# Designed miniproteins, single chains, continued (2), part 37

Each design is a single chain, and the fold is of that chain. pLDDT is the mean over its residues in the fold that is shown.

## One batch from the design tools (miniprotein)

Design m5333
Fold by ESMFold2-Fast:
Structure m5333 (fold): chain A 101 residues (1-101)
Amino acid sequence: LSKEEYERLKKIADETAKEAAGMSVDEIRRLAEEYKRRYEELKAQLPQHARGVDGLAEEMKKYAEEKFKDLPEEKRKLIADVAGYRAATEYAERLLEHHHH
């Protein structure tokens, strides 16, 4: 993973977390479920990269959670999930593109 790609994914996580911070818990939960579903589907297509994709998701979740540490735990965890799964899906999509082009 290049420094440029990592910074791009971190920016996606940051922007996603900021958007989610303005949402209700129910809205964030729905969004987290949507991104998790897409994440699992993409990961299933990349079994040799699953560990790397999981690692990125966890790293981005921690990054987002630290930014919103003053929010209630439930909301903080959901924001972290949305940010992490979205960044991981973007990374997985890029990996799939390399297998086709």
Scores: mean pLDDT 80

Design m5334
Fold by ESMFold2-Fast:
Structure m5334 (fold): chain A 96 residues (1-96)
Amino acid sequence: GDEAARRGAELGREGAESGDGEEAARKAAEAAALAGAGREAEAEAAAEAARAGKAAALAAMKSGGREEIARAAGAAAGAAGAGWEAARRAGGPPAA
């Protein structure tokens, strides 16, 4: 469980750092696959991967990352998946 969430977060960060849409998509797909496997065994792992990807997007933007990097990280968060939607319903996106 935990390793899937941590790996998803790592992939989200790698996608953000690349600044490349295609590479970000590949990293996002890999994160989604990990989140999917976690969802069958542990729904919490999928939710954690989605939150970690979202946090990576916000961190990239806050640290002066380019708009492209923020979008790539956002894509990784989206691909990490169903957990993001659940987290959004529970408390909305992270507050400012």
Scores: mean pLDDT 51

Design m5335
Fold by ESMFold2-Fast:
Structure m5335 (fold): chain A 93 residues (1-93)
Amino acid sequence: MKKLKVTIKVTFLPPEAKGMTLEEVKELLPKAVEEAKKSGKEVTVEVEISSKTGKEEDIEEYLRQIQGEALKLELENPEVEITVELVEVKKEL
């Protein structure tokens, strides 16, 4: 059968900006999966995250952790396909 698609679009804000925390994004992923299951439709979630340093290494670590949570959710929900997409890394507000 066709898998339900969940797309998480991630924008990184500079450290001085007040974006979402990594933990808040991780909490949104299960909710997006539940929404897709209830509606039977594709779900797209756009998130703006503040990194601690704005450095590439921190951004890669955050993406890796979000991707890991997505993989865990896909294993628990085989009918769902989760794509984590890096949209933008903002250097300035």
Scores: mean pLDDT 80

Design m5336
Fold by ESMFold2-Fast:
Structure m5336 (fold): chain A 68 residues (1-68)
Amino acid sequence: AVEALEQEVARDPNNADAYLALGKVYLEREDYEKAIEYFEKAIQLDPNNTEAQKLLEEARKKLEEKRS
């Protein structure tokens, strides 16, 4: 649930995995702006996270498609 993940990042704001999970939830909800924000935060905390980098690219692509 989103609420559980939001509580997790509130308890541990350096938890890259929790930000990655939040990004995935918002990507599934088609809230691409929030998905991008959370994936960027995950990458800021863990720059070598290839999954977060790929999902960020996907979210940006879908946001561009939505705006067109």
Scores: mean pLDDT 82

Design m5337
Fold by ESMFold2-Fast:
Structure m5337 (fold): chain A 82 residues (1-82)
Amino acid sequence: MKLLSIEELEKAIEEVEKKIEELKEKIEELKKELERMEKEGASEEEIKKKKLEIELLEGMKALLEGVRSWLKKKLEEKKKKE
């Protein structure tokens, strides 16, 4: 089994947090595009596709937030042994 050091856990958390921020920015951009499309009278198929893209990215963000929480828990457990 691969044991992560405190430094490796901190780096992993930083990378996950960076990815979460990138997803947040992308989700906000897609939400703005969706609002514009609805105002401009885009087709129901186009609106549905954009909503599915947003849902997918929100799901990915939720998974990464779960990974971040798991990594932070592992970091706290390791710090208690030091």
Scores: mean pLDDT 81

Design m5338
Fold by ESMFold2-Fast:
Structure m5338 (fold): chain A 97 residues (1-97)
Amino acid sequence: MEEEARKLLEEGKKSKDPATQIRKFMEAAELAAESGNEELIDEVVEAFRKLVKEMSPLDRAVAMVAAATNLASARSQGKEDLARAYERVLDAIAEAE
């Protein structure tokens, strides 16, 4: 799980397409949370924080909706660690002014 999460994070960082970057980073966040690796979760959150500062308002809105949807899904399934990771991602996206 950790190696796959790191691979997704690196693929997202190398992508020039915001939609692909959002998808890869969201998947990396899920795998990082499932692995219980706080350092990797921190890396994913920081990657989102850096990415969204360079995104259009529309792409940022898409990222926010994706994070909020994933958060709601994780909460409904009782996946508290995953929900916490998505909360951090959503906050990082929202803080990008």
Scores: mean pLDDT 82

Design m5339
Fold by ESMFold2-Fast:
Structure m5339 (fold): chain A 89 residues (1-89)
Amino acid sequence: MNEVLEVRRLELAPGERAEITIPKDVKGDVLVTVHVSRGEVAVYINGKLVGVLREGETLTVKAKPGDTLILENVGDEPAVVGVAILKIG
């Protein structure tokens, strides 16, 4: 069954990073959905660049318990980002 683990709305200043760690006690894989409402944001999983999102863009990626999601505003304006984490197993 899919279960909502977390939903966040983040505002990031230029060059600011946000870090979200998926708890190690979550059983099975998770889906992480990132949506950029404003600005330009780089998305990393465990230090690996997964994508760079601009305004209106969405990325969904599979992650594992204990993985670290990093969101970095790589633009020159404030960014607004939505994050949803869903359990899928």
Scores: mean pLDDT 83

Design m5340
Fold by ESMFold2-Fast:
Structure m5340 (fold): chain A 80 residues (1-80)
Amino acid sequence: ADAVRQRLRDAAEKLEKEGANPKSVELLRAIADGRIPDDATLEDIELARKDVENNKSLTPEQKAIALAALDAAEQLLKMS
């Protein structure tokens, strides 16, 4: 659990260093902290997913963890 959260923070840092959308960085950091921002939308999740998939610095393991976290967040938003 905590190790997965740290890997999400590491993924967010790599996205930020490569100039990814600030909303994608903030969303992944929020998920790493065990929360979803109150103003988060499905469009924000789609943007973050695209930024993760297109990032050149993320390892395959970091991409898999970030995409799984975004999928979980999408399901929570749809259930809200």
Scores: mean pLDDT 82

Design m5341
Fold by ESMFold2-Fast:
Order: structure tokens, then sequence, then C-alpha cells
Structure m5341 (fold): chain A 64 residues (1-64)
């Protein structure tokens, strides 16, 4: 299983169900990461198993 560390580059508030809410500099671990044609990074949050998404322009992500 490939894990990704996703770090917020700015404050990101949840606007829809399944959108990540993060403060600038906050980190989450995601598995099964993919990027869609609309520039959203999708993944499964390791902490609770929820499917989440966030704009790729709002985060830095790296494989761990």
Amino acid sequence: MTLYRVTALEDVGPTLPGVLGMRKGEEVLLEDVSIDSHGHLHGTRVDDGERVRVGVDKVEYEEV
C-alpha cells in the first residue's frame, strides 16, 4: 500500500461532504491517491478510512 503525506499550503475549509478541511501546514496521510481531470487529489484518509478530496493547487503531496 502506497501512503502519501498531504500538507496544506493554505487554509482549506470543507465546502462539500468529502472535501478535506485543513489549516495551513496541517498534514494528513492518504492511501489510494489519484488526481482527477478537474485537479482534485482523491484519497482514503488513514485515520478514519474516509474518502476525501482536495484541490492539488492547495496542497503539497509526497509518497512516504
Scores: mean pLDDT 76

Design m5342
Fold by ESMFold2-Fast:
Structure m5342 (fold): chain A 95 residues (1-95)
Amino acid sequence: SKQKLIEAVAAVLKGDAERALEIIDEMLRDGVPETPELGLIRAKAYLLLGKYEEAVKIAERFPEHPGALRVAAEAYRKMGKTEEADKWEEKAKSL
């Protein structure tokens, strides 16, 4: 529902990544498709948890969404992979 999406966004903004993932997981179980917007929130939650590989994996599923590409760049930067981070950042700017 729209309310659950708002709650998941609010959880990420508060730094409550676990709550955000719980809400998203419930939405997916209820048959809500993983749109780029939902995927972006999920990727941001994994980024907050330090699960950088999981964040990148989700972002890769939305290669034309600038927000998703920037999450992947941030994850690569946190992993010390500066060249990969720069590549994803430039791809986001080209969209």
Scores: mean pLDDT 84

Design m5343
Fold by ESMFold2-Fast:
Structure m5343 (fold): chain A 67 residues (1-67)
Amino acid sequence: SSSDEADKYLAGGVALAGEGRDEEGARLIRKGQEAGATPEQGANAAKAAAEVGGDKASREGRRVAEA
């Protein structure tokens, strides 16, 4: 489903941010939005990215949450 695809992008984005690849993480989170991520999925990704120090990924997750 589109939600399952979105989850894969969001999880990948958080993982990349945790590796210090914050720009790449933010881009994957944006692909999650394009895949149909819900506001709740975006909010969860934003929190997870913030916890691993991914400021750009966290900001992109917040954009998804507000869409």
Scores: mean pLDDT 85

Design m5344
Fold by ESMFold2-Fast:
Structure m5344 (fold): chain A 80 residues (1-80)
Amino acid sequence: VEKLAEEVEKKAEEILEEAKKDPVVTEEAAELLEKAAKYLVEAFRAKLEGDEEKAKELLAKAKEAAEKAAKLIEEAKKAA
């Protein structure tokens, strides 16, 4: 569970660095990062409630959103 949260944080930092280089790709990536953040908050709530399975599922969704944001940035760089 903790490793998924760390992966999402690393992806968020990578996207932030790319956002500094190219403002054009920032809005779509930012929206996906906001989704990832919401899933992370919900995962923490589920863990506090003792629902480990729900926490793991929400962390996986957060990771998917962060990965999609990173992929959009890669595609934008290739298209430009």
Scores: mean pLDDT 71

Design m5345
Fold by ESMFold2-Fast:
Structure m5345 (fold): chain A 72 residues (1-72)
Amino acid sequence: LTEEQEKEVLEALALIAISIGDVETALRMAKQLEEMGYKETAKKIAEDALKVARELGYSPELIQEIEELAKK
């Protein structure tokens, strides 16, 4: 895969993960996107994951980790 194709795959996986409530997978995909330099895309995914994490009652530790990524 090219870097562009890898970005698209990670973004798609993150969106699927958010849609099914898998916040941990969404966070992992967002972190990889940030590491690749796609900071705005990662931040947007983290913001969406944060909403779902709060709605589903995920742990304060996980919520804090997502908040840190969303604030960047």
Scores: mean pLDDT 83

Design m5346
Fold by ESMFold2-Fast:
Structure m5346 (fold): chain A 107 residues (1-107)
Amino acid sequence: SKFEEVALEIADLAREFADLVGRHLGDDPEAAALLAELEELIRQLLLAVGERAPKEEILELVEKLLEKMERALALAEADPRVPEEVRERLRELLERMKKLAEELKRL
């Protein structure tokens, strides 16, 4: 279904975001904790989509992913060791995910 396709695209974007956070902030214990939470939410989202869970459950997982991604971006923005190109990519991924989340709500 289109809903399933968009939800899987959200999971793919979240995985790319988590990979970038892990590569550039993996030594920060707060970022490491957020990364673990992101990985668990991605796992839960993939399971929920595969099991055809109710729309509301999938939307709740997506909102939790967005919250954790925004917090991880804030850490990247505050860390002078993170290259500006990486910050720009994290911002781009988060904005794309917000657009897909709004699309998902309308399906």
Scores: mean pLDDT 89

Design m5347
Fold by ESMFold2-Fast:
Structure m5347 (fold): chain A 57 residues (1-57)
Amino acid sequence: KEELFEELLRLSMEAIGLAVEKLIAEKAGDKEAAEEAQKRLDEVAARIDEVDAQIAA
């Protein structure tokens, strides 16, 4: 289903942005920002797994 593939691509792009933000925060020593970025990454990864499972079904 094309809509699920589009969502997967969008989530993947969001994950890249969050990974960059986390890296910047870690380099700056901003532990709170790095932890928030990691939490968002975990949420996006869980959603990617859900969409991938729906595509496989």
Scores: mean pLDDT 82

Design m5348
Fold by ESMFold2-Fast:
Structure m5348 (fold): chain A 99 residues (1-99)
Amino acid sequence: MSLLEKAAELYRKAAELFRQAAEKTSNPVARDAFLAAAGLTEEISEMAERGEVPKPSKLVAALILASAGLYETDDPEAKKLIEEAIRYVREAGRLLDAA
């Protein structure tokens, strides 16, 4: 499996975790932020699957949205899911740097 294919899988896992966090939060602002982060991360995964290197600005936007949602939510399970999603995003970024 190529480094780019591994990065795509990790971004896809992160997007799923962002969606799960959106379902767990009772805060509408946090929910919308997590769903937006999921959408951007899915686009990044799809680009990597096509052998395209995603632009850093899209990844930064996803992380800003995730952080905004973390600030707004008081749900501990949603926070845990977002922290795990950010970990996958960081690992995927390292694989892209190595590709």
Scores: mean pLDDT 84

Design m5349
Fold by ESMFold2-Fast:
Structure m5349 (fold): chain A 55 residues (1-55)
Amino acid sequence: SKKEKLEEMIKKLEEEIERLREAAKEADPLMRLVYEIAIGGLELVIERLKKKLEE
């Protein structure tokens, strides 16, 4: 169903954020900034997908 696909996407994005957070801990300062920006963008996508689940 559409809801199951949205839940799967959210789960995969949350797993990707965790991967990026771990990579950011070992990154140089410039790459850490890039990871932080990417994480913020993915968090916004997750929030939008969660709103669609409540629809």
Scores: mean pLDDT 85

Design m5350
Fold by ESMFold2-Fast:
Structure m5350 (fold): chain A 74 residues (1-74)
Amino acid sequence: MDEKKFEAEVLNSLGRMYYALGLLFLSQGNTEAAIESLEKAIELYEEALKIDPEFEEARKNLELAKERLEEVKA
């Protein structure tokens, strides 16, 4: 097992958790907490892609998180 690949997978999974938390905060009307959670998800996906630039799932997740954050800030 490649430690770097595993690290990227862990970061992607953490990003997904923060993304889900962001959506939960949006459903509760807590826009500030939602933005913070979505920004954390973006940061984690970007770190995963620095380690594994070919990580398609992290790239797709990053795109969705950025789109959602833009919608929330609009």
Scores: mean pLDDT 87

Design m5351
Fold by ESMFold2-Fast:
Structure m5351 (fold): chain A 100 residues (1-100)
Amino acid sequence: SLEEKIKEYEKRIKENPNDAEAYYNLGKLLQQALKFEEAAEYYKKAIELDPNYAEAWYNLGLTLLLLGREEEAKEYFEKALELDPNHEEARRLLEWLEKK
């Protein structure tokens, strides 16, 4: 199921390479598959296509945090919170990282 969904989104992106939502959704599926490096690249592409995609900034930050890239994760949580000031999860993680 997960592998099949990943292949479906890879095909959709091949057919429609400017679909920011498709890149974001493929990133989420790859994150569920614990393929964090690949997930980060697809979130970056979603942001490149739609820089106001607050959830893509947040999930990129979360993925980079899981990869141990803490300073980069902070920057992306800050951008997510700038775009969506009510994003409680981004605020919570940013506060936690700043207190270390």
Scores: mean pLDDT 89

Design m5352
Fold by ESMFold2-Fast:
Structure m5352 (fold): chain A 98 residues (1-98)
Amino acid sequence: NDVRIKGVEAFSKIELSEGKSVREIIELLLSRPPLSNLSEEVKEQLAEELEEAIEKLKNSTDRELIRKKAREIAKKLGVEEYEEEIEIILLGVLNALK
């Protein structure tokens, strides 16, 4: 969903301009529904996986590679139902870092 991706991008750009780290931005995004419904343990693991993925992909524009990474994270953590939400966060934050 391009509107949701642009929303995460705009939010992330504002938070970066205010001096927040990528990890802090991810934690804020995970505090919102529907991902806020995940256990604290899973949210911590998801934040770590997202931060690592963003660092590795920060110079990539390959949407298919980003989508595959979102799917990999979702499967690894047993949260495949949130694969689309994970993809939206990855794309939005990565777009903010360009």
Scores: mean pLDDT 86

Design m5353
Fold by ESMFold2-Fast:
Structure m5353 (fold): chain A 70 residues (1-70)
Amino acid sequence: MEAGIALGLARIRVGVANILAKKGKLEEAIEELRKALELLEKANREQPSPELEEEIEEIRKRIKELEEKL
């Protein structure tokens, strides 16, 4: 349940970040993605999975994309 809660919170933060990015609030979007990344990395440390590692890598790429627009 602990890993599941962290995953749920991380996915909510990714959703918020996507809304912020669409509104042009790139710095706020990056901040939310970084918080989501921390939660996903914690979940992966508790229960490693290829799917979770892929989700982590996608978020890292998204952060880089948004940082390049600043």
Scores: mean pLDDT 82

Design m5354
Fold by ESMFold2-Fast:
Structure m5354 (fold): chain A 117 residues (1-117)
Amino acid sequence: AVVLTESGGGTVPEGGSLTLSSKFSGLDFAASAVGWVGQAPGQPLVNLATLSADGRAVAYDPRVRGRFTISRDAAASTSYLHMRDLRREDTATYYSVAIPADGGPAHFGEGVPVTVV
């Protein structure tokens, strides 16, 4: 079974910083693209950041561009979302995503809550 073990959520002041992590098991991490999706209360899921399997191609939603940075650690099979200059509108549940290179279905973590006060 594929499991994404997420951590790093919590309550943070406006203007603060937070790093979310997701450790992957049960899949070929090196062959998978990684992403982070956010869902604000009562809103649809939004793709915030995606990083290719080789780490060379990155895409950000305009809302978070310049504030959030996605990274990956192949040795640890972990993806990170580094969030800075947090705003009240960043209050959301954040889901890690694994996108297999073979065209199989994307895998989602259970979600990490972040509240900006």
Scores: mean pLDDT 87

Design m5355
Fold by ESMFold2-Fast:
Structure m5355 (fold): chain A 88 residues (1-88)
Amino acid sequence: SKIEEAIKNYKKGKITDPRLILAIYEAFKLGYKDEEITIETVKSAYRLAKAAHYGDPEALERAVSEAQEFYKKNKEKIDKIVEKLQKQ
């Protein structure tokens, strides 16, 4: 999947793929804590986000922007989550 590929291609210090950032942000919005987030959690959150914004490109763009802002404020935490997922 595109999410699994984004996780594999992550490198420390680089900007994370926007789809991966969106998926992790949506997992937090669903109430998952950082220690609870798995590859399956991220894949499910991304699937739900795509379904929720189906047919509304503006809503999807707003969700991506919100996720990117969340990533900027929580970069160290999110980077550690992605590094942990790479080891699974």
Scores: mean pLDDT 78

Design m5356
Fold by ESMFold2-Fast:
Structure m5356 (fold): chain A 72 residues (1-72)
Amino acid sequence: APSKEELEAEVEYSLLVMKASVYKLAGDYKEAAEAYRKAAELLREAFPEDEEAQREAEELLEEAKELEEKAK
């Protein structure tokens, strides 16, 4: 069974991705990028042995980078 810390990380990840999506739709690209970056960092730290989580983190970092370019 996942630990309490892993479950809390999953909840926080879901909230960060949701916030990022809302910011992105609103045109708040800098805030969206920040939320995606935080979500990616959380996945990398909480699930270091999960290959799918690591790939998802990489995709989120790429999206954050693209959004930061739009914000400039």
Scores: mean pLDDT 83

Design m5357
Fold by ESMFold2-Fast:
Structure m5357 (fold): chain A 77 residues (1-77)
Amino acid sequence: SMADLEARIAELESRINELRTKLKQIDAEIQKVKEALAKNPEDEELRRKYQDLLNKGQQIADEYLALVRELRALRAA
């Protein structure tokens, strides 16, 4: 039904907005770690944290792109 389609679109938009917020937060954390690493480039804990944040950011970005693609397909139908 149209109501079911509208509900699904609303759920996708809500999840996309949530992931967008998470991406902004992780980008801010990456920037802070980069600034800390600039002062101590050989800090193994900071280097590990940086790599962990990059990995988390990539996972969130992949989910975001998949949901955006799904939303685009639903709107095109």
Scores: mean pLDDT 89

Design m5358
Fold by ESMFold2-Fast:
Structure m5358 (fold): chain A 62 residues (1-62)
Amino acid sequence: PSLSAEQQAREAAYQPVVKAANEVMTKAGMSPEEIGELIQRMIAEGKSPEEIAKKLRELAKK
């Protein structure tokens, strides 16, 4: 299976979110499930990948 160009671009746009999520898991001890729920909630709120990544980085700091 191959991803379309649009799907690949979307995945690339969410790479900062993936990196920030890994930082939160490492530093704040949140589970992947909890982080996934937060990301889905922020997407439902209309937040951009950049805003989601910023929010996750804020959580990783504390």
Scores: mean pLDDT 75

Design m5359
Fold by ESMFold2-Fast:
Structure m5359 (fold): chain A 70 residues (1-70)
Amino acid sequence: SLEELEKRREELELKILLYEFVINSTKFVAEKSTNPELKKLNLETAKRLEEEKKRLEEELERVKKEIEEL
């Protein structure tokens, strides 16, 4: 239903915002870290989160398209 799609869109938009916040925070910690191993770990974590965020953004575009096709 349209209501379920709109709810899913809102949930995805909120999740994407949270991922963006966590990614930016993780990159900031990596940038400020003087420990090479911790820097590497945080950059790898940020990369993985960016990949997960991309999947959420792709799902959001699909949901938006389904809403537009109704």
Scores: mean pLDDT 88

Design m5360
Fold by ESMFold2-Fast:
Structure m5360 (fold): chain A 87 residues (1-87)
Amino acid sequence: DEREDAILFTASALTVIGTGLDLGKEELAQKVADLINELARLADTATPEQRELIRKAMEEATDYAVKGDLEKAVEILEQALAEVRAS
């Protein structure tokens, strides 16, 4: 669902930025937001399988980011980006 994906992607990016500002991790928060934006751009032309991979990665990365683990969020999103680009 394009609308649901857009809402998830926007909410994830905003949540990460807010958490990063609260924790004084602005550079990591910006990197996570940049990766979310890149994956959201790729999702526009992605297959259903690629879109599901992107959605799961964003949900997992956002969960780690909310817990203060922005480094893990970056790893998850970079892995998803590599997998989508390789397919």
Scores: mean pLDDT 78

Design m5361
Fold by ESMFold2-Fast:
Structure m5361 (fold): chain A 95 residues (1-95)
Amino acid sequence: MTDFYRTMGDIYYRMGRRVRTRGPWPPRSRDIVTRGFTHIGHGYYYRYNGDYVNANRHFVDWNRDVRTLRDYDPDVYRDMRDRIVRGRRTARRRA
């Protein structure tokens, strides 16, 4: 169970890195997605360490980035959402 949060953090950090270096998306949309995945990745790492206060701050930042992206680029928002769903399935399978 503890390894689930670490695995989620690892998956989202890797997603953020890949988005930063790849994709046909406009630079601003790529930056928002990269920032978002970094925030959710940090959130799960803090949860893994039992630091729920810092985890919550990162999840709040993630929710802000999700809203910004949804309003700015709905197509990239849908792709990001689908990547989150796939990431959760992978983490659950590895737990």
Scores: mean pLDDT 75

Design m5362
Fold by ESMFold2-Fast:
Structure m5362 (fold): chain A 57 residues (1-57)
Amino acid sequence: SKVEEVRERIRELAERIAELERELAAETDPERRRALWDELLETSMRLISEAVKLAIL
């Protein structure tokens, strides 16, 4: 179902956020930290968007 597809995307995004948080905590290179932070923000925005879709389904 569409609800199940959205829930699966939320799960995958949450797992990616956790991975990015771990990488950011271990990273010392400023350019790599910026890239990881940017990806974390983008992934978080995608998660919010998917959560909104789930709320209106």
Scores: mean pLDDT 87

Design m5363
Fold by ESMFold2-Fast:
Structure m5363 (fold): chain A 60 residues (1-60)
Amino acid sequence: MIIATAKEDFTAKSPDELSVKKGEKLEILEVLDGEKVLAKNEAGRVGIIPKSVIESVEVF
């Protein structure tokens, strides 16, 4: 399982994107087109976020 931490707030601009808050823990489900990732938050919501919003990655 890959867990990442958001380094800044991000607000979804489309229904396919996920809004996140700085310090939020996210499960990385898939890496998309090199600049975006598909992630799941602790509330169970899934969506796309920019890779630049992610500070660090922990791999289990």
Scores: mean pLDDT 78

Design m5364
Fold by ESMFold2-Fast:
Structure m5364 (fold): chain A 60 residues (1-60)
Amino acid sequence: SLDDEFEKLRKEIDKLAEKLPFDKQLEVNKRVFEASILSTEDPEKGIELLKEILKEIKKL
């Protein structure tokens, strides 16, 4: 389900973000929160935002 995909992406982001400096962790957490809010209206757009966050973290 879309909820399961969202949770899997969030867990992967959380695991990678724990290795980042505090200021970057805060920025990532804010964006994940925004994706969570977005997903209440449009789950597919919430997932797309999480995928973008994940790509950005992997480039760091």
Scores: mean pLDDT 84

Design m5365
Fold by ESMFold2-Fast:
Structure m5365 (fold): chain A 101 residues (1-101)
Amino acid sequence: MVERAEELAEKYAGTNPEAARLAREIASDLRFIDEAKELIDKGELTPEQLRALLAAVDERIRYYEALKAESTDPELQAMVDEAIAKLRELKSRLEEKLAQQ
């Protein structure tokens, strides 16, 4: 998915700067999700760090849900949907770790 997001950013760079920016944001968030998941799986995050990360994830989900309503590009909508799905998976893992505290 990261490579696909980066490909779309490159595709839109010269024709639709806003779409290119969104694709770059999605690529960045997908990398963040992978990194966060690895840190969670290692069990090295404090309960305070887990709560801060959960709050950030909730904010990103709301951001993408709002953007989905304004998108007219099916390819961008599909990428936004995938980003939301992966953020929801990360949220579930964070909530599970907080419950184990």
Scores: mean pLDDT 79

Design m5366
Fold by ESMFold2-Fast:
Structure m5366 (fold): chain A 80 residues (1-80)
Amino acid sequence: SPFELVLDREVTPEQLVEMSEEGLKFGDGAIMYLVGSNGATQGVVIKPGDTPESIAARLLDEARKLGLQPPFRFLVFKPV
């Protein structure tokens, strides 16, 4: 696989800025997902200039639009 799972944690919406900060440490090209019981967001690919706040806001906005339900998990995949 061209990607490996490097982070998988149960999260609350309030923890998403903190988790996005952890995800950003994997660097450009890593992909972050928010997974609910009924589906997942599209992957957010880390780009130069991304902030924990902007990533968390994107994941939360998409989760709301998709009607994602708890429990939530935050996943990060890194290129290998």
Scores: mean pLDDT 85

